Designed miniproteins, single chains. Designs and how they scored, part 81

Each design is a single chain, and the fold is of that chain. pLDDT is the mean over its residues in the fold that is shown.

## One batch from the design tools (miniprotein)

Design m2989
Fold by ESMFold2-Fast:
Structure m2989 (fold): chain A 83 residues (1-83)
Amino acid sequence: DEILELNKKLVELGKEAYELKKKAIEEGRYDLAEEIEKLLAEASKEAAEAGDIEDEEERLKALKELVEKFEKKLEELKKKFEE
């Protein structure tokens, strides 16, 4: 089930983002923590919207695009954190 695997990936990305936010707060990087919070909120909204798509192929496409976008955004935030 490709949709199930994509949803599992979204959960993993969300956990990773949450841990990064926690670390950002602990290090006093509040601007970065806010960016991560915005990413989490946007991803949650887009995941809910994708889940409401009736057509399985279109839902799959939306979830794939969301995972790719979430991964790219999270990598950008990690890069800002380490550099």
Scores: mean pLDDT 84

Design m2990
Fold by ESMFold2-Fast:
Structure m2990 (fold): chain A 96 residues (1-96)
Amino acid sequence: MEEARKLVEEAKKALEEGKGTEAVELLRKALELAREAGDKKLEAEILVELGDLLYKAGDYEGAIKYYEEALKIAKELGDEELIKKIEKKLEEIKKE
């Protein structure tokens, strides 16, 4: 869990430096560690971060996929705030 959170922090720093591809790779590694540790809340949070990155990059299909995976986990956890946050992001992508 601590290693996964450190990778998320490094990914956020990479984004601030304009290194979007490096940030995605760091978040994917963090996601794998969160899944191995069974930290469902951290898994959902990382999936949202990946969705946000892909959305900013114009990959709406990839962003939707990660948001939908995160939403499923948030519903399993009963995390109402996270559910609302993810649903709002999905509405923004589908808005035309």
Scores: mean pLDDT 83

Design m2991
Fold by ESMFold2-Fast:
Structure m2991 (fold): chain A 67 residues (1-67)
Amino acid sequence: GAATKAKETLTVRLGGLYKKKLEAELPDAEIKVEVIGPDTIKITITVGDKKTVLTLSLAELEDILSK
């Protein structure tokens, strides 16, 4: 419904902002952000041979970006 679409739009926007923040903080890392649900993103951080996968909710994104 409309509420789910609004959450998806916000999640995409905040996910993009967090990707930019991570790219600025970790210039040697490859950052991939995927929206996997209406209020959930998957972040993959690759540094050389090391790969870290993190799943964040919309609420967690709002908290991180408020800092």
Scores: mean pLDDT 80

Design m2992
Fold by ESMFold2-Fast:
Structure m2992 (fold): chain A 93 residues (1-93)
Amino acid sequence: DELEKAEEEFAAKVKAAKDGETVEFTLPSGEKVKVTLANGKPEELEIWLSDEALEEILAEPELPEELKRRIRENRYLDTELYREMIAAIRASM
């Protein structure tokens, strides 16, 4: 419920923002999300993971080993990695 509401608010901000605008959003878990928009969609997404968020993500049993390895090496999520992570989490719901 809180996550769904946060996702809806983030999606609304993305849709309302103008092209080329950078939107910054803090997740309820404290992760900082920075998104640069083009055509109302995130063209560049960077989520810089805290140590706590990194441990939490790496503890997810539903995430593929290759995805965990890439996240651990980079300590940030680009658009594709973020989408893969969200898809894996949703599949576990």
Scores: mean pLDDT 64

Design m2993
Fold by ESMFold2-Fast:
Structure m2993 (fold): chain A 68 residues (1-68)
Amino acid sequence: SAAEAARRAELEQGVQNSIEAAEKGLNNPDTHEKAIELIKEQIKQLKASEKTEVKEKLLKELEELLKK
C-alpha cells in the first residue's frame, strides 16, 4: 500500500541521515574521537535490539565507517 511504501521510505531516509551524520562527525578533527565513541555506542544498541533489514544495513555501514 501507499502507506507501507511511505513508512519504508521514512525508515530508509532515517538510515541515510544517520550514516551522513556519522561521516560528518568523523571527518571533523574536533569531533572525530567523540564520533567514534557515539558510533560504537550506536552499534552496541543496534546489536542489542531486534534485528530488522533496515537496522542490519545501518549496522553494516557504521562498522565499515569505523574500519576507515
Scores: mean pLDDT 77

Design m2994
Fold by ESMFold2-Fast:
Parts: C-alpha cells; structure tokens; sequence
Structure m2994 (fold): chain A 55 residues (1-55)
C-alpha cells in the first residue's frame, strides 16, 4: 500500500507539472485508483481531469 501511494503521488505531481501529457500516463494513474485511499483518489482524479484537459 505504501509503495502504491508513493507511486500515485509521484505520478499525480508529474501530470500536474507537465505542460504535455500522454494518454498512457493518464491510464496508468487511473489503474492505481482502486488501490488508493479515498483522499488520494480525490487528488488523483483531479490530476487526471487536468491532464485530460491538456490532451
């Protein structure tokens, strides 16, 4: 769980900071959603929404 949470946080930060994102990066973060806490899921979903706006 700790490892998955760290990976999801790192991925979300990279998506939020990146000027360009790929569908693969969005899909990877979405695949982690079921393994995250509700609080982290909310943050990850926000990052995904912002990343999709950049596609």
Amino acid sequence: MEEIQTLAEDAAEKLLKAKYVTQEQVDALEALLPYLSPEQQAKAKEAIAKARAKL
Scores: mean pLDDT 74

Design m2995
Fold by ESMFold2-Fast:
Structure m2995 (fold): chain A 58 residues (1-58)
Amino acid sequence: STFDRLMAEYAVRELEELAKETGDEELREQAKRARELLSQGNYKEAIELAKEGIRKAK
């Protein structure tokens, strides 16, 4: 759905920004994987992975 896509785009962008700000390579790899899932249309998996990365970074 368009809603799932927008949520995934937002979550992945948040993780990408967090990885950039912290310089954490593990977060960068998670952000890259989440972006790949998003590009494949796996919105739910992209959201879940991005949320996990954001949670772990706090």
Scores: mean pLDDT 84

Design m2996
Fold by ESMFold2-Fast:
Structure m2996 (fold): chain A 55 residues (1-55)
Amino acid sequence: MPSLDEIEAALEAVERRLSPEEVAAILREVVATGIEDGEEFLRLRLELAARRAGL
């Protein structure tokens, strides 16, 4: 039940703490999954970003 806006806000906060190279690596990993649903795409980006940030 998380809203798209909530996921985007959380993603921006996490990505701000990562290097541009880490952000690019996460995006590449998400694209490699082939997910076309926008919410699922952002959800996976957030999960991978949080993992990279050690959260």
Scores: mean pLDDT 79

Design m2997
Fold by ESMFold2-Fast:
Structure m2997 (fold): chain A 61 residues (1-61)
Amino acid sequence: SEATERVAEAIRAGKADEAQRLIVEHRLTPEQVAEALNRARDAVTDEHAQAIGRALREVSA
């Protein structure tokens, strides 16, 4: 989806906060987030992983 592509782009650009915001704003599913991570896998850092984890918990709350 377009939202998933935007998250992948934010991760590749090193914008962890932007990726987190997009996940929450679009209420992405774990499957959509996994697709974004797969697209940007070589650029995923511990900071990105933590931000994404926080966003998924917020969407699931």
Scores: mean pLDDT 74

Design m2998
Fold by ESMFold2-Fast:
Structure m2998 (fold): chain A 61 residues (1-61)
Amino acid sequence: NAAFIDGVLYQAMGELAFKKGDYEGAIEWYRKAAEAFEQSGDTPAAEEARKNAEEVEKILK
């Protein structure tokens, strides 16, 4: 499923953005990953991606 592959790619992009200190970019990529995983029917992966975005959002406060 292309949506699942997109989810994996967006999740990896979020991790790369986070490692370089681009927290806003990391949040955006994790949100895209969650949508892609939800589209593929992988609810646990979508919830994990949303959780990652929320954790990064807390760093910005």
Scores: mean pLDDT 84

Design m2999
Fold by ESMFold2-Fast:
Structure m2999 (fold): chain A 57 residues (1-57)
Amino acid sequence: MEEAARYLVKGVNAYHEGNYEEAIKYFEKAIELAEQSGDTGLAELARNYLEEAKKKL
């Protein structure tokens, strides 16, 4: 669904701005929405970004 991809993009933008805590929140929302829609590929991608953002804190 479009909502999951939208949150993934917001997370990536926050990550590039150095707002890692905000990026983590957006990636968590992207994972939740992707799982609700059955988009396992998007959920996996968002989890990978989440782990990278956590490493920056």
Scores: mean pLDDT 83

Design m3000
Fold by ESMFold2-Fast:
Structure m3000 (fold): chain A 65 residues (1-65)
Amino acid sequence: MREEAEELLRRGRELLAEGDYDGAIELFRRAAELDPSLREEAERLIEGARYNRAGDLEGAREALL
């Protein structure tokens, strides 16, 4: 269980490096579901991914203005 959750966190970090923030957030949520002891870590990673995604979306919005 914990090993599976840690694998999801690792894969999520790989998606973050690739710029797939939505995919990373999904994997982090799944990791927290599998192992609640990792929930705090997963929530921090989700928060970071959301901020990075928001930055990318804001840049796209400005380019269309």
Scores: mean pLDDT 74

Design m3001
Fold by ESMFold2-Fast:
Structure m3001 (fold): chain A 76 residues (1-76)
Amino acid sequence: MELEKKKKEELKKIEEEKEKLIKIAEEDYKKALENLSTTSIPLEVAEEIARESYESFLAMIESIEKLEKENIEKKL
């Protein structure tokens, strides 16, 4: 039963890291929009650039989570 506790602790760490990365992505998205809105770039284009960067970062976070969870499942 100690293995179940270790698995739960490792999954919790992955969830905490994911939440931290998502928060960073959200803050970066807001900063990107603010910075782009101060340029001569049309708002629609600025929003598209910021959105693409945000979606790419979220996709990366999801890939990292999947790999880390797979590693835990293989180890336990």
Scores: mean pLDDT 78

Design m3002
Fold by ESMFold2-Fast:
Structure m3002 (fold): chain A 63 residues (1-63)
Amino acid sequence: SVMEKLVEEAKKLRKEGYSGLEIGKKLLPKVQEAGISPIDAAKALLKEGLDEAAIGLLMVNRE
């Protein structure tokens, strides 16, 4: 699913050494293009233990 692909991409970016904010900046356009709520995307990231990415996504979305 699109949500699974977003979670996989967040895990990949974390392994590559990106900060939560950097991951959020990279994921937000993809979340928006997929028609997913940033809140729902952040919840999915939190379920997978990607707390920094979830926080980063929400911070970028408040722009």
Scores: mean pLDDT 85

Design m3003
Fold by ESMFold2-Fast:
Structure m3003 (fold): chain A 77 residues (1-77)
Amino acid sequence: TSVAALVAQGLALLGEGRPLEAAEAALTALSIDPNNERAREIFDAAVRELRKQGREAEAEALLARLKEIDPSYVSLL
């Protein structure tokens, strides 16, 4: 799967109100290209949406996984 396809999938999942699946798509894209700005934006948007839904434990688990992929990543959250 291409990074562009994963980014498109993540955007569609966010639009459908599926932030956990959107974050999974973004993390997969970032594991291939850690500098992909759109994947980072999708990930940050998904984490914000999970927190708005009260799904804090899932948001924290996703952030821990991102730190393993790119420890230097600075979230805009």
Scores: mean pLDDT 80

Design m3004
Fold by ESMFold2-Fast:
Structure m3004 (fold): chain A 82 residues (1-82)
Amino acid sequence: SEFSEEELNEQILITIADMILAMARYAVKHLSPEEAIKFLEEAIKLLEKIRKQAEDMGYSRAVEHIKKAIEELKKLLEELKK
């Protein structure tokens, strides 16, 4: 196997964070500001839950990756609210 089960589980969380971030960038470009704001707020909430789960499992690599994704989403949200 190219990955252990633990490595695969951590990589899945990283991939989910990347997908959510990509969807958020798409929402900012293609949706109304109001719809994009709603999407970003829900995406941040979801990533915070996933971050907590990754912390509880000791997936330090996923935790750091998810934290960076959350900060990027927060920056996008701040720009939309201006």
Scores: mean pLDDT 87

Design m3005
Fold by ESMFold2-Fast:
Structure m3005 (fold): chain A 57 residues (1-57)
Amino acid sequence: ALTERHTPSIAEVLAAIADGRLSDEVVDAILAALREQGQDELLARVEAARAAARARA
């Protein structure tokens, strides 16, 4: 039971993006946050997940 404050793992976020569960607005906000944090590798992974979801549609 998850009654404590839980931060989604990167794997969970990537899965949600690939499933189309996150809006483009939310994905853009995630990308902006990763850019601000200098997380270039994670930024590239999020972009790849979004591109894969769009290619599947």
Scores: mean pLDDT 73

Design m3006
Fold by ESMFold2-Fast:
Structure m3006 (fold): chain A 61 residues (1-61)
Amino acid sequence: ADAAIDAVTAEEVAKLTDPEHQALVRSAGRVLRRAVEEGLITPEQAVAGLKKLGDILKEEA
């Protein structure tokens, strides 16, 4: 679960060119990983959220 979230975080960061957007995705990855650890969301929800955030940030760039 944690490895999948970290891998998707790195993948989405690699698609972005803006350092501020890259920092935002890394921070979101940490928060979502913690939310999975606390039982607030599923790993699948965390991965979907990270991918959606990456898509939004690519459109803003």
Scores: mean pLDDT 80

Design m3007
Fold by ESMFold2-Fast:
Structure m3007 (fold): chain A 60 residues (1-60)
Amino acid sequence: NPKEAGALVLELARMLDLPVSEATRAALEAGDEAAIRRFLTERLGLSEEEAQAVIDGVRS
């Protein structure tokens, strides 16, 4: 669920004290899959496959 994944990413960013722009925050809140994937890969260093697993809600 992209919207749930976006909310989880925002919580993770707060816990890690990562700066998030207003535009990125709004996109993550809206469940924008591209924005979620970009944040997970570029800011958190996850692979595209790992980012997709987060979006799909897979715990692995």
Scores: mean pLDDT 76

Design m3008
Fold by ESMFold2-Fast:
Structure m3008 (fold): chain A 84 residues (1-84)
Amino acid sequence: EIKELASKVTLSKEEEEQIEAIIEKLEPGDKVVVTGSDLLKRYAVAQRFLEKGIFTAVGILRATKDIKIYIGRGDRVVDVETIK
């Protein structure tokens, strides 16, 4: 299904580097919410965070074409990143 298909999506080197940069600034216990209207890319990006042991959820923003990563710490969003 969609999750299985997303695991086969190849991200660009630039997209992988952006994900690694986000991971490096996370603190223990942080979570990420991956959003964007591109369903397969959204799940592929979420899978990269999950593979690194990051607590990951997936959402959708109807008006947003870019993949956005919301970084949560406790009850707060502490940062928002965009995958270009």
Scores: mean pLDDT 73

Design m3009
Fold by ESMFold2-Fast:
Structure m3009 (fold): chain A 63 residues (1-63)
Amino acid sequence: LVGDIFEVVESYEGKEPDELTLKKGDIVLVLEEVDSVWLKVKSLKTGKEGIVPRTALRRIGSE
């Protein structure tokens, strides 16, 4: 997971300051596995970092 590239398959709106808002089709890099539900990611579009639910993402590759 860490170092993997994921595509956003479901738009997600961040509810807390540590959560990241993502649009469907955005590409993110996984930085950290927080728990079984949440991943810390970096948006390759905006450069912003935050946590998002795993269910919003699909793995497409790795760096």
Scores: mean pLDDT 80

Design m3010
Fold by ESMFold2-Fast:
Structure m3010 (fold): chain A 83 residues (1-83)
Amino acid sequence: DEVKEFIEFAEKVKERAREVAERARELGDEESARVAEEAAELMEEIIKKVKETGEVTPEQAARAVGAAIEVVGVELELERKEA
C-alpha cells in the first residue's frame, strides 16, 4: 500500500526532525532547531492531507523528500559542531 508506506515514512521523518530540533536547542543552535521544527511541521501537514485524500501526489512526495534532506543537513551541521 503506497499510501500506508508513505505515511510511515513521513511519520518517521517527523519524529526524527523533532528529535534533531531538541538536540539543536540543547547545543544552543537555535537556527538549526528552527529548520528542523519547520520540517516536522511540514511533514505533519502533508500527513494530514494524505490521510484526508487517501492519495499521495508527486508534489507532496517531493516536498516530503526535501524535508527529509533538510533534517539530514541539520544533523550533519550538529555533528560538525561536536567535532
Scores: mean pLDDT 84

Design m3011
Fold by ESMFold2-Fast:
Structure m3011 (fold): chain A 86 residues (1-86)
Amino acid sequence: MTVTITFKNLSEAQKQALLAQAQGLRQRGYDVEVKEEGDTLTITIKNVSVAEEIGIILRAIGLELDGYKVTIKKSGDTTTIEIDFG
């Protein structure tokens, strides 16, 4: 499965932290692609297991409970998550 997470309206500190986390995932052997466009960051993780997908979704739900705008969509083997920090 593929998980694509788009983070919007990031502060500089939030963007730097997410870029560091994405690099950490790559160092641990995950297939991770990153696209940066201004205050938007898109992280795509390939070859995700069902357990890993569930973990990612639960973390996204945690951010929604913290008051951020979160959208989760599934289409075939791709889960798309959008998180808005504005």
Scores: mean pLDDT 85

Design m3012
Fold by ESMFold2-Fast:
Structure m3012 (fold): chain A 69 residues (1-69)
Amino acid sequence: SAAAQAAYEAEMERLQREALRAYLEGDYAGAIEVLERALALAKESGAPQEVIDAIERGIAQLRELLAQQ
């Protein structure tokens, strides 16, 4: 439904903002945890593959940054 789609988009935007905040604070582990929650939500909501791939790439990049700390 349109209401379910709007709720999904609002929660994804909230999670993206939380992940960005953690990233800017140097909390890469926290940013990864937030993006993993976003990935779970995207998969459960049947999001397009491009959305899932984008989140997975973000997690991979953050894991590389964490490994360099």
Scores: mean pLDDT 88

Design m3013
Fold by ESMFold2-Fast:
Structure m3013 (fold): chain A 86 residues (1-86)
Amino acid sequence: SRREEILRCIALVLRAIGIYIEAQLFGATPEQARELLEIAKELKENPECPKSLVLWVARLALEVAQAAGDEELVAEARKLLEEIEK
């Protein structure tokens, strides 16, 4: 249902914020970047999630991947951003 998809979008965005804050306070990890990428991919598939929020979470994933020094996750995040912008 539309309501369930809206609530899922909100819940995933809040989870992404929590992961990002943890990365800022305690240091970025590849696991955090991967979780943010998974969240961004799920948000992308949700028709009720604004494109701006999907892009924002994908950008958080890129930032965390860069801070963690994981070149493969950086490449994956950049590819996801290009896919969302199309």
Scores: mean pLDDT 90

Design m3014
Fold by ESMFold2-Fast:
Structure m3014 (fold): chain A 59 residues (1-59)
Amino acid sequence: NAEAIAQQVVDDVEAAAGGTLSPEERARYVKEIAEAIKAGDYQAVTKAASRLLRAAQAS
């Protein structure tokens, strides 16, 4: 469940940024966001999503 939510967050952020992340980069962010969700740390989720957005925009 957390992995599915993390995947959706990554998909939404890529769409907003124009979507240019590598598969390896995507996998790392999915894992990080899923772990934050499992921990109930939604501040960490927001922080990871912000870093993901900047990475997608830079790619």
Scores: mean pLDDT 80

Design m3015
Fold by ESMFold2-Fast:
Structure m3015 (fold): chain A 92 residues (1-92)
Amino acid sequence: SMDIQQLAQQLEDLLKSQGFKATVKIDGNTLTIEVESDNVSKLTGLVLRLIGLSLEGDDIEVRIEGNKLTVTIRAPSDEQLKQMLQRLIDSL
């Protein structure tokens, strides 16, 4: 969906505005967020927010490798993916 891609771009821009190197990708109902920061407290805070926003039916995978965080969220529907993206934007 074009609307989902626009929300993904808004999330990416928001993360960049907070000092992260960020890439946000959508493939079907899968959202992938890749973030790099030398500030461990910022990365930890982001991980906790992302985990805290998980709902019933969401499949969330988190990988941390040094200063790089990768979060993959598999939503059961486009509508739930839009809701997840909006909550992420609103929580940051």
Scores: mean pLDDT 78

Design m3016
Fold by ESMFold2-Fast:
Structure m3016 (fold): chain A 55 residues (1-55)
Amino acid sequence: MEVSETFKKKVGEENAEELEKITNELIENEGLSPVEAFKKALKKVEEKKKEEKLK
């Protein structure tokens, strides 16, 4: 719950669903632990946010 609350605060609740989807895909495809997959997914979402802001 703590990690989930932090993610929602950082990326917003709407982006949390995308984050969860990416996390599940990383677990399935790369065999990452849930924590590692969340960290990687969070970085991807943050990078997307930076790209979107540039546009």
Scores: mean pLDDT 69

Design m3017
Fold by ESMFold2-Fast:
Formats: sequence, C-alpha cells, structure tokens
Structure m3017 (fold): chain A 71 residues (1-71)
Amino acid sequence: SAEEHLARGDELFAQGRLEEAVEHYKRAIELDPENIRAYYNLSKVLEALGRTEEAQKYFKKAGEIAEKKWA
C-alpha cells in the first residue's frame, strides 16, 4: 500500500539510505497521488541528496495538495 511504501521510505531515510528512500516515496505517490506526507518527505530526502530542483518541485506539489484538502 501507499502507507507501507511511505513507512519503508521513512525507515530508509532514517538509516541514511537516501536513494532507496526516494524510490519508496515515489511508489507511495504512484499508489496515492494525494499523499501529502510522501511528497513532503520525498522533497526532504532530495534536499539531503543535493537534488534541489527536484526537491522544490515535490515541496510545491505537497503545498498544492494541502491547499485543496482544507476546503
């Protein structure tokens, strides 16, 4: 499930296994395109990798989804 991939990504990120964390966060997004936490956490791990343009893209997407969910 999306939540299982999110949880695995979180574990890998905590272990410093950054590229593997990216793959699990991307799978979480594929399964649940409105998963704000997956977009946000993906942006954070991409920042840690120095992939700043990609990080900004996913951070922006997290904000867009959050704006839609409160209404």
Scores: mean pLDDT 84

Design m3018
Fold by ESMFold2-Fast:
Structure m3018 (fold): chain A 86 residues (1-86)
Amino acid sequence: SSEVEALAKELGAIFPELPEELLRRIAEAIVNDDAETMRELLEELRSYSSARMLLPVLEHKARELGAERVAEVVREERERLDASLP
């Protein structure tokens, strides 16, 4: 959808090192407020060093779009991920 494409493009401009397919899947989960898919994508993001800087941006975008379930999951994972890093 146009909403998914626009969000994926915005995220890609901030984090060009992340794969386009991953950014599109993230954007899709936010637009659909799909918390379960977002949880899986957040685990995949752990393999990318710049990805943890993306978490506050994802939380903000989810809130802007009314994706409350995704915003909560991103907030919880941001806190857990930061605590697990050396």
Scores: mean pLDDT 80

Design m3020
Fold by ESMFold2-Fast:
Structure m3020 (fold): chain A 70 residues (1-70)
Amino acid sequence: RPTREEVEELFKKYDTDGDGKLSFEEAEKIIRELFPDLSEVQIQVILAELKKRAKDGKFSLEDLIEVLAE
């Protein structure tokens, strides 16, 4: 189970524009780095949950924390 801090560090790493939003592709990279041992099916389930929270195809830090961290 990743911590809020681990999600925040990876979010900042991939948020190169500093706009506080990540694309679907950038969010997938974070999931794969946080959960290297997850199967492709499990990764797709997490991505589907994130997609429900996406606004204009982008994710905020809070959207990622709610799905990936507790």
Scores: mean pLDDT 75

Design m3021
Fold by ESMFold2-Fast:
Structure m3021 (fold): chain A 61 residues (1-61)
Amino acid sequence: SLEEVKKLFDEIVELLGLKEDEKEELYKELEEKFEKNQKESGVTLEDVKDMLKVILDEIKS
């Protein structure tokens, strides 16, 4: 599940043309926000994966 989230994130980052250092910064920030929201609202990796799929589809449209 986490590997699937990372794959989707990597594909989005490639499409946006972000640099490797920018990609790492964004991924860390995303992980921190996910951990906080998981503790506060019960957000799951499945929820994150579904959200990233929607974003990817929007970019490809």
Scores: mean pLDDT 73

Design m3022
Fold by ESMFold2-Fast:
Structure m3022 (fold): chain A 47 residues (1-47)
Amino acid sequence: EETVKAAREAYEKARKAGNDILASTAYLAGRGGPEGAETAKRLGDSA
């Protein structure tokens, strides 16, 4: 599912940047369906 993939990529990107809070938030946002996927992607871009 695109939502899960977006969340995973955003989490990994944030984690690599050393941003634990952002990584945690991206993971949770990705579970929220289409809105969550968009939020996770945006958070990943911020990392």
Scores: mean pLDDT 65

Design m3023
Fold by ESMFold2-Fast:
Structure m3023 (fold): chain A 66 residues (1-66)
Amino acid sequence: MAEEVEKVILESSDTPVAKAIARAVRQAVEQGRFDEARHLIETAYATGSISKEAAERALKLVDEAA
């Protein structure tokens, strides 16, 4: 669920960067751009913008929506 992916990311971090990523991931999922959503989540984790738990949960939700 696009809304649930956004919520999972925001529960991990309340920084402006995390909020921007959460919204971008939600929009990508809503538009059926699942590869873009996965890339955004992976990049956010790699840069330390979100936790490992949030990244794993968000990726699982994206994969289930695809």
Scores: mean pLDDT 80

Design m3024
Fold by ESMFold2-Fast:
Structure m3024 (fold): chain A 80 residues (1-80)
Amino acid sequence: ELEELAERVVEAARRAAEAARAGDAAALREALEEAERYFAEAVALVKEDPSEENKRLMLETVRRVREILLPVREAIAAAL
């Protein structure tokens, strides 16, 4: 189910943000790799059924991930 994969991507992004705030590089790496895998699976499903609804769900998923990871990117930059 595409909606389930989209939620798994968002949840993995949240875990990545938490790991980054905690300074846990290993957990951050694992969460980012998990998000990438679920996102690739979701993209494959949209390519098989490129409906307006599925495209809209993917755009919203990307937006949600960006909003979750933007503060993490700023924290990583500040830690350098």
Scores: mean pLDDT 81

Design m3025
Fold by ESMFold2-Fast:
Structure m3025 (fold): chain A 62 residues (1-62)
Amino acid sequence: SAEAEALGREAIRLAEEALETGDEALLKQASVLATRAHTLGNEALAREAGRVMREARKRLGL
């Protein structure tokens, strides 16, 4: 769906910003949007956001 795609793309954007800045609040926002994108049927974008979020967590020591 268009909503799932938009949420997934925004989740990836926020996760990439969190990776660059170390901002844990952006990481939390990305997680919420990725979960919603997955629930609405866009598993591919949710999975990509999850990949970037895992990389950001490693850099933050989470």
Scores: mean pLDDT 87

Design m3026
Fold by ESMFold2-Fast:
Structure m3026 (fold): chain A 81 residues (1-81)
Amino acid sequence: AIEKAENLLKEAELALKEGDVEGAAVLALQAATEALRSLPGEEAPKGIGYTLEAMGNLLEGDAEGALKAARDALDLAKKHS
């Protein structure tokens, strides 16, 4: 789950560098969702919060905001692994 989230985040960063703003935001949301799966139940509300932030940023066309939310979700997952 963590390795998959890290790979999705790297793909999102590459997509953004290539000018694919929508693809970057979608991949960032997928990374946040995979990071959420690695969290213990007590931290799930925070992970859900980051996933909702990534989704909100995707809907607004803010790929950088979606990437930030995904990074925050992944950092939370790594602390609890």
Scores: mean pLDDT 81

Design m3027
Fold by ESMFold2-Fast:
Structure m3027 (fold): chain A 89 residues (1-89)
Amino acid sequence: SKEIEELLKEMAEELRRVADELEKRGGDPRVIEALREAARLVEEGRIDEAIALLREVLPTIEDPFDRAVLEAAIGALELLKKKVEKLES
């Protein structure tokens, strides 16, 4: 579906933009790397693996701001998954 492909592309672009902004602010390199890898997985339609990756990284992060960024990204991916599942029905 072109609609699903567009949603996946938009989310991947958003995750990369967030990673770039975090890098400019001196954020945790592990968070930046995880967001970029999650973007790659999302482009491949591997949303569950992207969520799992971010959830795995989350408990290793001490900075409250970097943790909030990961939690927001996880929430956005969970909403994307529900939206994609509805379009596949």
Scores: mean pLDDT 89

